# Ledger of designs, part 1: designed miniproteins, single chains

Every score and structure here is a prediction.

Each design is a single chain, and the fold is of that chain. pLDDT is the mean over its residues in the fold that is shown.

## One batch from the design tools (miniprotein)

Design m1
Fold by ESMFold2-Fast:
Structure m1 (fold): chain A 77 residues (1-77)
Amino acid sequence: SSYRDSANQLVQNTLDFLNQASTVDPNFGNQGRNDLLNSYNLILRSGSSDETLRLAVQSASQSYIDTLSSNVNNTLR
C-alpha cells in the first residue's frame, strides 16, 4: 500500500541520515540506527494497519531527527 511504501521510504531516509551522522559521531549514529531499526521491527510485528504503521514510523523518525538537530546545534556552539 502507499502507506507502507511511505513508511519504508521514511525509514530508509532516516537510516541514510543516521549513516551520515555516524561519520561525524560514530557512537551517536550507530546507536540511532539500532534504536530506529528495533522500533521499526516492533511496529511491523504489531499487526497494525498500514496507515497506523506510517504514522508511528513518522513520529519515531521525526523525534530522532529533532534530537539529532538539537545535538548538532548545541555542538556548533
Scores: mean pLDDT 67

Design m2
Fold by ESMFold2-Fast:
Structure m2 (fold): chain A 69 residues (1-69)
Amino acid sequence: SPAEALRAALAAGEAGADPETVARQVERALSPYVDDATAQEFGDAFRRYLEAGHSAEEAAALAAAEVAA
């Protein structure tokens, strides 16, 4: 499911993977469930929020809000 795939990618981020790697994992995890452009937009937003110092959970929520706007 999208939620399971996202949770696995977030767990990798919490384990200390760099923001770019986690963003690419999130994008890949979502690509079967959303348009490719939407998955890429989410991944890029997620990476920006991680780089800004947000937690993986906060970054995911902020990225989802940005993509939905």
Scores: mean pLDDT 74

Design m3
Fold by ESMFold2-Fast:
Structure m3 (fold): chain A 78 residues (1-78)
Amino acid sequence: VEERAKILKEYIDGYVDSGVLENGLSDEDLKEVAERLEGFSEEEIELLVREAARLAFERGSRTLKMEDLEEALEKVRA
């Protein structure tokens, strides 16, 4: 769980540092998402963050929110 939360945050921070996104998520939000990532590979976590970023942009926002990660989880699992 802790390792997946760290990987998730590292990918989000990469987007934030590059100026692509702003992080609208709390550490608690990231932990909740990470608990749902049991069995996910690092590559799958990267795909999840990319999909969440795309959804944020489609929403007309540059701020990543919990709703974007929730929707991305549904799409990645399908």
Scores: mean pLDDT 77

Design m4
Fold by ESMFold2-Fast:
Structure m4 (fold): chain A 63 residues (1-63)
Amino acid sequence: SQVAAINATYNAIRARLRAKVDAGVDVADLAPQDQADRAFYAQLLSTTDPQQQIAIYNQWQAQ
């Protein structure tokens, strides 16, 4: 299901970003790709509409 794929992506991004912060990297100093993933994460959390969340996920996957 797309919901399961979104949740897996969410957890993977969260774990990766946390590992960088735990290694002493400030959020502002994250690589551009990690900052893009953080922006995707924030955008996904900004809506409760499942169709909008799927659209955001599909757009992120296509880029």
Scores: mean pLDDT 70

Design m5
Fold by ESMFold2-Fast:
Structure m5 (fold): chain A 109 residues (1-109)
Amino acid sequence: RLAEALRHLAELLEEEGVPKELVEAFRRLAEAVEASGGDVAAQSEINRLLHEIGELVLELDAEQKEKFEKAVERAREEVGLGVSVTRAPYLTAQGKAVERAIAELSLHA
């Protein structure tokens, strides 16, 4: 679900040629989201990764930022990334991790 959408986004980021460090950060975020399975301890790791991603996005130049935004829009169209936060509030205990991942993408895309 969201973990798969984040992995798909990481693949699109790699295809568009954004920095490898940012691609790997999204792959780690997908892994943490998948592992979260209702575990509150995993929320701390997700928050750490979202902070790291935010800093990496802020370091992107204009060309890299355009590539990042294009990859995020493609992920939204192809796998519905971001839709669950805006239209599906029935999220479980994992919902906070999902909400933060999508909110961070929305702030930096």
Scores: mean pLDDT 65

Design m6
Fold by ESMFold2-Fast:
Structure m6 (fold): chain A 99 residues (1-99)
Amino acid sequence: SALELAEEAKRLAEEAIRLAKEGKGLEAGRLAAEAGALAAEAAELAKTEEEKELAKEAAELAIEAAKLALESAGKDLEAINLAIAGALNAIGALFLAEL
């Protein structure tokens, strides 16, 4: 459901933020990419205003997770690409949640 996907995206984004603050850029990037993808899926499935609002919250948190993951990536191209993928999906999710 949209609700379950948004809650999972939020949980993964929070874990990505924690890992990024610890300097674990690759692990943070992987979780940020997954959080962004789940936030986008939640936004696509959202039908009610409540589901849209939760998808928006998940997207905003996934954007923050992707930003911090990118800042922690250093010169790790895999980590950079994962963080960018997470950011793109999360931005798309934010746009979709407002429709």
Scores: mean pLDDT 88

Design m7
Fold by ESMFold2-Fast:
Structure m7 (fold): chain A 62 residues (1-62)
Amino acid sequence: ISKKELEEVAKRLGKSVSEVKELIKELKELRDKDTEEVNKLMEKYGISVEELHELVELLSRE
């Protein structure tokens, strides 16, 4: 994921680039975990399931 894509995603989510980087890192670490871990991540960062899905799609385009 490029710096420009990170900046665009951060702006759409209302977060800093640093926050989006941490979210992506945690998402990669828990991708094989159960739904409980995914729900905790969404609550921690205050993102919706739709926003999480967009982020996963962005990562899958790599």
Scores: mean pLDDT 72

Design m8
Fold by ESMFold2-Fast:
Order: structure tokens, then sequence, then C-alpha cells
Structure m8 (fold): chain A 78 residues (1-78)
């Protein structure tokens, strides 16, 4: 799985002329936007804390973000 993600990320970098630093910032912005959306939905629902489902979604988003960062670090080392 991770190796396949690395291949896809490399192809995106080559096709669009993106640097590791630019992709790192993009992945950070996507993760931050997702957190803000989930927090906003919780507030609109009138809840003081995240539901177990929303909390798991945030935990999964954080895991994906960590995989993205690790993939970029491995590409940068090449």
Amino acid sequence: MEEKIKEIVKRLMERHGLTVEQLKKLFEDIYEAFKLIVEAITKIAGEDKLSPEDQRALENAEKVYKIELKTLEEIEKE
C-alpha cells in the first residue's frame, strides 16, 4: 500500500512540477481544513464534543496525514 502511494505521489510531482515542500504544505492544508469542518459540524449540532464516529474520522485523517508525510520524506531521500 505505502509503496503504491509513493509511486502515485511521485507521478503527481513529475506531472505538475510540485516540490516535496509544496506537497507537504498542501497535505497540511487539507488535514487542517478537514479538522475545521468536523469541528464546525459539531458546533452546528450543538454538541460540546465530537461523536465517536467523528473522533474516529479525525484519527483516521491524522493517520493518513502521517502516511503522506512519511511518503514525502522517503521521496526526498531519493
Scores: mean pLDDT 78

Design m9
Fold by ESMFold2-Fast:
Structure m9 (fold): chain A 65 residues (1-65)
Amino acid sequence: SSRIRESLEFARELGRELLERFQEQAEKELKELEKEEKTEENIRRYIIYLGILGVSLEEAKKKIE
């Protein structure tokens, strides 16, 4: 039915918008963290945000060094 199709399309669009917002926030946090002292906590946060953006943890570790 058209109602089911419309509901699925709405859910997919909402999911895309949420993912885009998460990626935008992660990119912003990465830029802020690049200016901060390289403490253990800041390095951990940097790795987490790279992970959110789809970067592997191994590649993320290389970028911190």
Scores: mean pLDDT 73

Design m10
Fold by ESMFold2-Fast:
Structure m10 (fold): chain A 69 residues (1-69)
Amino acid sequence: RLEAQQTIIQIASVSEKGKELLRKAGLEEELKKLEEANKDPSQTAEVSQLAVEAARKLGIRIEGPPPAL
């Protein structure tokens, strides 16, 4: 299940792999929201929530709270 957590972290941090996954899936709105939230370091909770929602839209099974960013 580590693979799902790694994907969520990559999405949350707006890594190149995270951006590619979201763009390829047509989740441009989610990517834009993540980029905006990442501009403010106080929005870590918001970023985690947005990353989890994006991962769910990608079909990734999520259990419990999101991983640390």
Scores: mean pLDDT 72

Design m11
Fold by ESMFold2-Fast:
Structure m11 (fold): chain A 55 residues (1-55)
Amino acid sequence: SSLERKLAVMKEGAEEGKELIKDMLERNAPQEEIDRLQKGLEKVEERIAQLEKEI
């Protein structure tokens, strides 16, 4: 189904985002860049939770 596929893609993107945040933290990247990525990840995780309730 379309929702199941969208959910799978979003979950994959969220895991990639988490790995990128870990990398940025390890290399002491600018906090502003980390904050922007974390905010984006939070929005993706909220959408994942919402879609899981719809399935």
Scores: mean pLDDT 83

Design m12
Fold by ESMFold2-Fast:
Structure m12 (fold): chain A 62 residues (1-62)
Amino acid sequence: GPVTAYKVLEPLTLASRELKTFEKGDIIYLEDAKYDPETGMLYGFHDGVPVMLDASKVEKID
């Protein structure tokens, strides 16, 4: 599906099959990104692995 780039605004760790830590200014690419307004979470695939992160800690890049 479509790949979207997100800039990290605050340090975060992706919870998936492995833990990967990102620092402020890093770029995360998510495939099939979906925002859940009930939880504030952003879901998608990173390198084919399902991930979830706090949407407030990233900014979408067009």
Scores: mean pLDDT 84

Design m13
Fold by ESMFold2-Fast:
Structure m13 (fold): chain A 67 residues (1-67)
Amino acid sequence: KKKELLEEAEKLIREAIEAAKKGDTGSATRLLMEAVEKIKEALGLSTPEALILAAKRAAELIKEELK
């Protein structure tokens, strides 16, 4: 249950990064907020805590692609 929500959140973060790369800020924001909701459900975190965790993961994924 929790593992599935976190896997869904990571997929949404990856999709948000792809949308942002294409200049689709609206889709990127929506996908990121969907990931935040999945993290909140999985870990029982508040919105700010889940948002910081999602942002940290997004930064890590971007750095991996950029080396």
Scores: mean pLDDT 81

Design m14
Fold by ESMFold2-Fast:
Structure m14 (fold): chain A 96 residues (1-96)
Amino acid sequence: MGSPESKQKTLDFLKENNINEGIGALYLQEMVKAELEGNKKKAEEYKKKAKEYMKLSDEQIEKVIKAAKGEATEEEIEEIKALEKEIKAKVDEILA
């Protein structure tokens, strides 16, 4: 994880190249951070942006939030790991 300036440069690069999966992944990470910080308004804004760039269900997003709070089941953690792996693979493929 980089500085705020580093994140903005990455986001700008992803937007210029229409890498929607990468943009969505960055917003999903920012949503999780906002949730952990108790900034509910910021979390909701990032959730909407993540859903706009990625076809994520509310259930998938809720599982990610639960895992970040340490409330997720082993099954939900496995699903989140699978989602992260899929997103990374798609971003890596588009950037190749």
Scores: mean pLDDT 70

Design m15
Fold by ESMFold2-Fast:
Structure m15 (fold): chain A 85 residues (1-85)
Amino acid sequence: SRKEKLKEVFEKIVDFIVENVDKLTPEQIIALAVEKVREELPDLSDEELGRLENIIRTMVDLARDDPSVTKEELIEIAKKGIDAM
């Protein structure tokens, strides 16, 4: 399904966020992550992309503000956000 494909893409997005949280600015991480989602799923509407950007922003903020946050917790945030779409 489309939501299952989004969940797979977001596992890669979580990896990207965790790898780059200390290397790039939050806005750079968000912009690059949104671009990766667009490339994997080019048929997404602007409204869907806006919702996904908000999920990405939430994950980036949490990863920066709380170093105890696990990759598994970020993946669960992504899955819940996608299921709410």
Scores: mean pLDDT 86

Design m16
Fold by ESMFold2-Fast:
Parts: C-alpha cells; sequence; structure tokens
Structure m16 (fold): chain A 67 residues (1-67)
C-alpha cells in the first residue's frame, strides 16, 4: 500500500508539471506527462504488478521530474 501511495503522489506531481508545460505552450510534453501519470495510477490500482516493477516505475518517473 505504501507503493500505491507513492505512485499516486508521483502521478499528481506529473499532472502539475503537465499543467505548467501546457501553460508554456508545450502541449506535446504535457500530453506525455499526463499519459505517464495515468500509467502510474494504473500500476497503483493493479495488485498483480510486482513491488519491484512499481519501485522501478517510481524511480523512472522521479528521474523525469528531476530533469
Amino acid sequence: EELAKRLREVAEKLRELADQYEKEGNTDIARLLRAMADYLEDLANDPSVSPEAKERAIAEAEKFIES
């Protein structure tokens, strides 16, 4: 459940970042960020996905946010 919480928190950050890119006219980047957020929420809600896969998804998304 801690991983599900972290996935949702990262997804929320991606959506906030997407809103910023959209305001700046970067619609393609905003669309990509929202797609990534949707993917993370799907992982959070899927009990068949391994904890290792969820951790990997969080790490990759966090690298993107930090970049």
Scores: mean pLDDT 82

Design m17
Fold by ESMFold2-Fast:
Structure m17 (fold): chain A 84 residues (1-84)
Amino acid sequence: SPFDKLLERASTGRPDDLLLAATAAIMLEHMGDYEGAAKLYEVLAKQRPDDAIIYFNLGRVYEKLGEFEKAKKYYEKALELNPF
């Protein structure tokens, strides 16, 4: 599927592929596909583990999915990385 190809590209760690994955995740959020957005943001977090914005986005997406324990975990990680 087109989504599986996005996940594969996001896993390369290449800057252009990471930008494509981030753009796709934002578009999926805008369309209400929070499950798809979460999967792409998780790949992005693995490639950029110190990026507080990605963890904040994961928190928001899991909150929209009603997965409040996961949302809390990711919000806490975002705050840990950027407490200011």
Scores: mean pLDDT 84

Design m18
Fold by ESMFold2-Fast:
Structure m18 (fold): chain A 102 residues (1-102)
Amino acid sequence: MLKVEPKELVAKEGENVVINNVADEDVGNDVDWFQKKEGEPIKLLIKNANERVEGIDERFKGGGEGKFYQLVIEDLKKEDTAIYINRNRKTGEKAESELKVV
């Protein structure tokens, strides 16, 4: 089972945030991170735990290992306001965190 923490966060423009994946078991590197904005298609940000997808801003970073993986977003912009989705690629399990940048 996958969980992301925090489930909801409000941060200020220019801050850095960390969204943590909390898994009940070792998920290996089969962890992907997505961004979902209203009116836009879902966007893959990070694949295989730490591989940033082409065209994604360098402010988005994936890391971690074992049971604990994180998405780091540096130098927050108002356009980073979105739902961030963590997925275990092997099981298809998903967990969501809602970020609002003010």
Scores: mean pLDDT 80

Design m19
Fold by ESMFold2-Fast:
Structure m19 (fold): chain A 99 residues (1-99)
Amino acid sequence: HMEELEREVRRALAAMLLGLGNSLYKQGKYDEAAKVYERAVELAKGIDPQLEAEAYVNLGKAYLKKGDYETAERYFQKALELDPDNEEARKLLEEVRKK
């Protein structure tokens, strides 16, 4: 079905954008990384909850680097709602709650 092809294309594009966002994050370009991660979330939404959760974790990490702890906490919570076994999200949520 065309819908299945569209879902696979969206998943592949989301994974690619996640990689691009990670590259920007490593360069210290946290605002640009966050925008790319937001697009990855939109593409993964309703298609791949694990990929969506990973994008939320990375969004939270970008906001954490920007000093926006409240926004970071919200994104880590969203990641855990989608993937409760995500150890990175759980540890980051515990850490940001200390701020």
Scores: mean pLDDT 87

Design m20
Fold by ESMFold2-Fast:
Structure m20 (fold): chain A 62 residues (1-62)
Amino acid sequence: SVEELAEEAKRAAARAKSRATGLAIRADVDRVLEMLREGKISEEEAREWLERALRSARAQEE
């Protein structure tokens, strides 16, 4: 679920109008996944952050 959400966010970021914005979103997604893997954030916190990243990426999509 979290991994699928992260994949969707990264794919949406790849379609962002701005390459810089897309790269920033992908970096943020990777950081969230790393923090979750290291136990620094909860799965619920990771989901909330990834949903925000996906929404942001979709708003930039074209």
Scores: mean pLDDT 79

Design m21
Fold by ESMFold2-Fast:
Structure m21 (fold): chain A 59 residues (1-59)
Amino acid sequence: MEAARAYAERVIAEMQAKLDAITDPVARAVAERELAALRERAEALIAAGASVEELRAAL
């Protein structure tokens, strides 16, 4: 459980850092939507007790 959450938080943080480097407002808006969808999926999987392997396959 903790390992799965830590993995999801790291993936989200890495995507956020890359998103913050995007200067094109259109590309940034697309990336922000994808990041929001990724967060939603990660939360649902963690709530279901997903393993790191399941998160890695879904994210």
Scores: mean pLDDT 80

Design m22
Fold by ESMFold2-Fast:
Structure m22 (fold): chain A 119 residues (1-119)
Amino acid sequence: SITVTESGGGTVAEGGSLTLSSKISGPLEDVFRVSWWSEKPGEPLQFVASLNVETGEVTLDERVQGRFTISYDPAKKTYYLNMSNLKKEDTATYYNVVEALVDGALRWIFGEGVEVTVV
């Protein structure tokens, strides 16, 4: 009933900025947390950032603190991962993960992932 559509990846120069987008469809009242996770070849999935939908609290991994944040546009039902001062180490596939109530249980719903390359 809830779907996640991601966009906004691409190639950017070191020191540049990118914004990743995640549009959520379905009953938003059932969404509790929106998070971003990065995947690099040969590494486990790494937490990047999360937003508690109920409180508005943003939590950032130490590696991206001061550089990344999450924002939300209610008119577009779209969450944004705002990335600044990008480093080559930020090169990864980024997945938006939505924690939502589905059929009475908390579930993790993954977007398809978007690639970010820092050159």
Scores: mean pLDDT 87

Design m23
Fold by ESMFold2-Fast:
Structure m23 (fold): chain A 80 residues (1-80)
Amino acid sequence: MATLEKLKKEAEKLKAEALANLKAAKTDAEIQAVVDTTLARLRELIKEAMEKLSPEEQKEFEKYMGELMAELTKAVHEKL
């Protein structure tokens, strides 16, 4: 339970940082750098979740990450 909540908080923080960095980005290259960095950090977080969470908690985390990724994708498209 505590681990799932911690991972969700870390993902929420990464999303907030990514959105702030996207707002500051001025060029397509800067936008791509933010996307690449954010995706790398999210992949590490997903890996940690798959190793530490129960199957039920993994399913909940996958749903949460799916929604978070959709929001980030929308923000990138609106910026481009």
Scores: mean pLDDT 80

Design m24
Fold by ESMFold2-Fast:
Structure m24 (fold): chain A 56 residues (1-56)
Amino acid sequence: MIDEEEIDLGIDYIVLGVAKTVARNGGSAKDLKDMAERIKNEELREEVLKLAKEVE
């Protein structure tokens, strides 16, 4: 239960970190949106979606 939340949050932070790297290296908004769909945490998902909008 709590471990599942911690694991999901940890994975979401990893995806956010990768998304920031992708955005900095000229990745597409589509790639960032695809990554956001894998994030379970709403706040972190919104952060990746904001990165996608900034890259567009």
Scores: mean pLDDT 77

Design m25
Fold by ESMFold2-Fast:
Structure m25 (fold): chain A 58 residues (1-58)
Amino acid sequence: SSEIEKLLEEAERVGVRMVLEGRVSPEADAATLVRRALEELGYSEEEIEAALAALKQL
């Protein structure tokens, strides 16, 4: 898989953990979960936007 796919998989794991911890709504959509997770991991806005664009193509 591409680096972006691995990044999205990591973001999903972190995002799910944040929901379980009550830090993100369980009703949040995939894009919101990915954004919040990537922000938590310290990615730049440019990297986050690239990941979200890739998510729409999956």
Scores: mean pLDDT 79

Design m26
Fold by ESMFold2-Fast:
Structure m26 (fold): chain A 81 residues (1-81)
Amino acid sequence: MAQEIIERLEDEGEAAVKGVERGEDPEEMLKALEAAGRRALSELREIGASEEDIERARQIYEDYLKRVEEAVKEQEKKKKE
């Protein structure tokens, strides 16, 4: 169902942000989130979800992408010479 797909995307996004904060590889976390976002949009399209549900999932994906990017910048600021 559309809501279940969206909730899984939110869970994956949250995991990616926390992963970066825990010192996981930022590039790997970004790739995982991008894959999760593309999969969610594909699955929503396959089940015939409304354009509104697809747009909501896209906005959630974009929000989590920005949060992961911000977490990466915070980790880079803490890097040592």
Scores: mean pLDDT 80

Design m27
Fold by ESMFold2-Fast:
Structure m27 (fold): chain A 65 residues (1-65)
Amino acid sequence: SAAAEAGAAAGRAAGAGDAERARKYGLQSNVPEAAEWAERAAEAAEAGDVERATLYGSKANLAAS
């Protein structure tokens, strides 16, 4: 589904350190829970916390699925 694709894209962007794209794709999922996790992933990416960005990105992907 488009939501699952957007959630997966948000997770990939967050893991790559791309906070802007993580937020954008989280919102595009149109799933509030996925957008919330994508926002947390983006904040972790901005802080340089790759481990948390990847973890929260995975949660955004799961929420959109």
Scores: mean pLDDT 83

Design m28
Fold by ESMFold2-Fast:
Structure m28 (fold): chain A 60 residues (1-60)
Amino acid sequence: MASPEEQFLLLLYRAVEGAIEFALEKIKAHPKRNEELYKQDEKALEETRAWIAELEARVA
């Protein structure tokens, strides 16, 4: 059984994942797309998803 703290942290990471996805979509749609910023946010999304997967495995 997951602790309330672990459940809150999982919810927080999922919110961060959504925020990064939204940011990437806006960067991708922008006429003057910043390639370096896009790559940085893409990497952050990958890392956030890895943390979510690890935490989900622990709370299952």
Scores: mean pLDDT 77

Design m29
Fold by ESMFold2-Fast:
Structure m29 (fold): chain A 68 residues (1-68)
Amino acid sequence: MDALIQEAEQTIQQLNQAILDRDADKAEELRERLRRLAEELRRAGDTVTASIVEGRVLIADDLLAKLK
């Protein structure tokens, strides 16, 4: 569980950087990774952290849409 949280945090940082760099392909790949991590967290019973990660994905989706 802790490893999933660390991977999610690192992936969020990388996603934020990709958005700043306007690298849409990399940002989409990292966003998909975050969605999978949120699903894994939910299956592990950490619904609170899963909800936080899902919220970060939604923010990234909004930002990526505005970059088009």
Scores: mean pLDDT 80

Design m30
Fold by ESMFold2-Fast:
Structure m30 (fold): chain A 77 residues (1-77)
Amino acid sequence: SPAQQVAAAIAGEAMRAGKEEALDELFRSGLRITVEGDKVTVEVPEDLSPEALEIVRNAAKRAGEKLGIDVEVKVVP
C-alpha cells in the first residue's frame, strides 16, 4: 500500500542517516499516515525533534518523487 511504502521510506531514511533513535521517537510520537486516493498525508506532532522531522520530510520527498505519488507532511498540535 502507499502507506506501507511511505513508512518503509521513513525507516530506510533513518537507517541510512544512522539515526535509529529517531525511529523510536517517531514510533512513540503518534505519527499518522493516511491515504486518500493518490495522496498520502503524514501527520506529525509539533513537538517532534528537528532531526525526526527532517527524516520524515526527506523520506516523503523521495517516496513522492520515486513512486509518483503525492506525499504531504503536516505538523499538527
Scores: mean pLDDT 79

Design m32
Fold by ESMFold2-Fast:
Structure m32 (fold): chain A 67 residues (1-67)
Amino acid sequence: MEEERRRIEESVRRTWENIATNGQKVLEAARKNAAYFKELGLMDEKDAEELVKTVEKMIATAKEKLA
């Protein structure tokens, strides 16, 4: 039980590290996807901005968690 918990905690930490390290690539992907979904009519301008903002906030949170 404790070993499983530690493995999960390590996995969570690695996820934050991955988000912090690869955040710029994720942000670029989010911007591309937002533009593509807007073109398809699946997302309006507000939703596209919110998606990008959410990714930026996630990256900032990851950096704070690792600091």
Scores: mean pLDDT 77

Design m33
Fold by ESMFold2-Fast:
Structure m33 (fold): chain A 85 residues (1-85)
Amino acid sequence: MKKPSEEVMKAYEEGVKKVRETADAADAQVTSPEARRRIGLLEVATQVRIVGDALENDVEGIKKTTQDGIADLERLAAEARAREA
């Protein structure tokens, strides 16, 4: 395997942190166990994709996967809250 660059490692660490913080915030905004489980599964799936991008030394891929994952988590939380209203 190619050794990840320092830039890739920084993007990876920041991406994983942002996804985790967004998932924690989303979990706090929903009340149903089903919504919380879906948030947790999406967090894990996004982290796996970020790992894949990091292994390919793809900084732009990490950033895109992170942004897409955050958007998906926020949308899932908003949809769950709308159903609870």
Scores: mean pLDDT 82

Design m34
Fold by ESMFold2-Fast:
Structure m34 (fold): chain A 118 residues (1-118)
Amino acid sequence: MITVTESGGGTVAEGGSLTLTASFSGDPSDIVSVSWIGERPGKGARGVASITRSGKTSYAEEVKGRFTISFDASKGTAYLNMTNLKKEDTATYTALASSIVDGVMLLSAGEGVQVTVV
């Protein structure tokens, strides 16, 4: 079973940059995709970015050109590089790993990290 630990949250000035890291324990070869979800105060959860094991990426329209997702499957580490941050990017960011174990698709999530844009 994959466990997810996020790091790299904090308070950052508008226009600044921040990189979030998700570390996956267990067998990273089971991971087929990684997604980042942002839960905004009073606005609910949104998909932010996703990447497949093959390197195919997808981004929410509001973050295209500003955020970059990457995944090192051999190390079991994913990154969300956030640039030109806006106040609307203030959220708790959670990494989700989709994995296949014994032919069954499993979803694993971390506790999330807070990002505050001031």
Scores: mean pLDDT 84

Design m35
Fold by ESMFold2-Fast:
Structure m35 (fold): chain A 69 residues (1-69)
Amino acid sequence: GPPAPPPRPELSPEQQAELRRRKAEAALETARKYIEAGDYDLAEDNLAAAERYGADPAEIAELRKQIAA
């Protein structure tokens, strides 16, 4: 059978969701800073990370629109 995972400090599902939300928001903030700096490749990388972490697709689309303009 699959190996049993080692004992670990377990984050609750709520804490795991909060952590993902924080990662998404941090990635969005980093992307905004790269957009302001003109580093659009790094901004796109951070928007992709934010999308993976469950950031609002509308927010991501608006930031991508700023890169395209």
Scores: mean pLDDT 79

Design m36
Fold by ESMFold2-Fast:
Structure m36 (fold): chain A 77 residues (1-77)
Amino acid sequence: SKLEEAERYLQEAVDALKSGNYDEAIELAKKAIELSKDNPVLVARAYGILAEAYLKQGKLDEARKWREKAIEVSRKA
């Protein structure tokens, strides 16, 4: 299912973050968003991964943007 595929991409994105592969984590999180757009819990998790990856890259404005989106989506879940 799309939900199971999105969860797999989120797990791969977390593994990429742990390995320092921030660009890979960003791409995997974006794939998870595409598959889970109607699931606010999974979208919020993906936005959190994007925020962390951008923060690790020193992209503070992008990190803040995705963190704020994660909080907003979490309030709707």
Scores: mean pLDDT 87

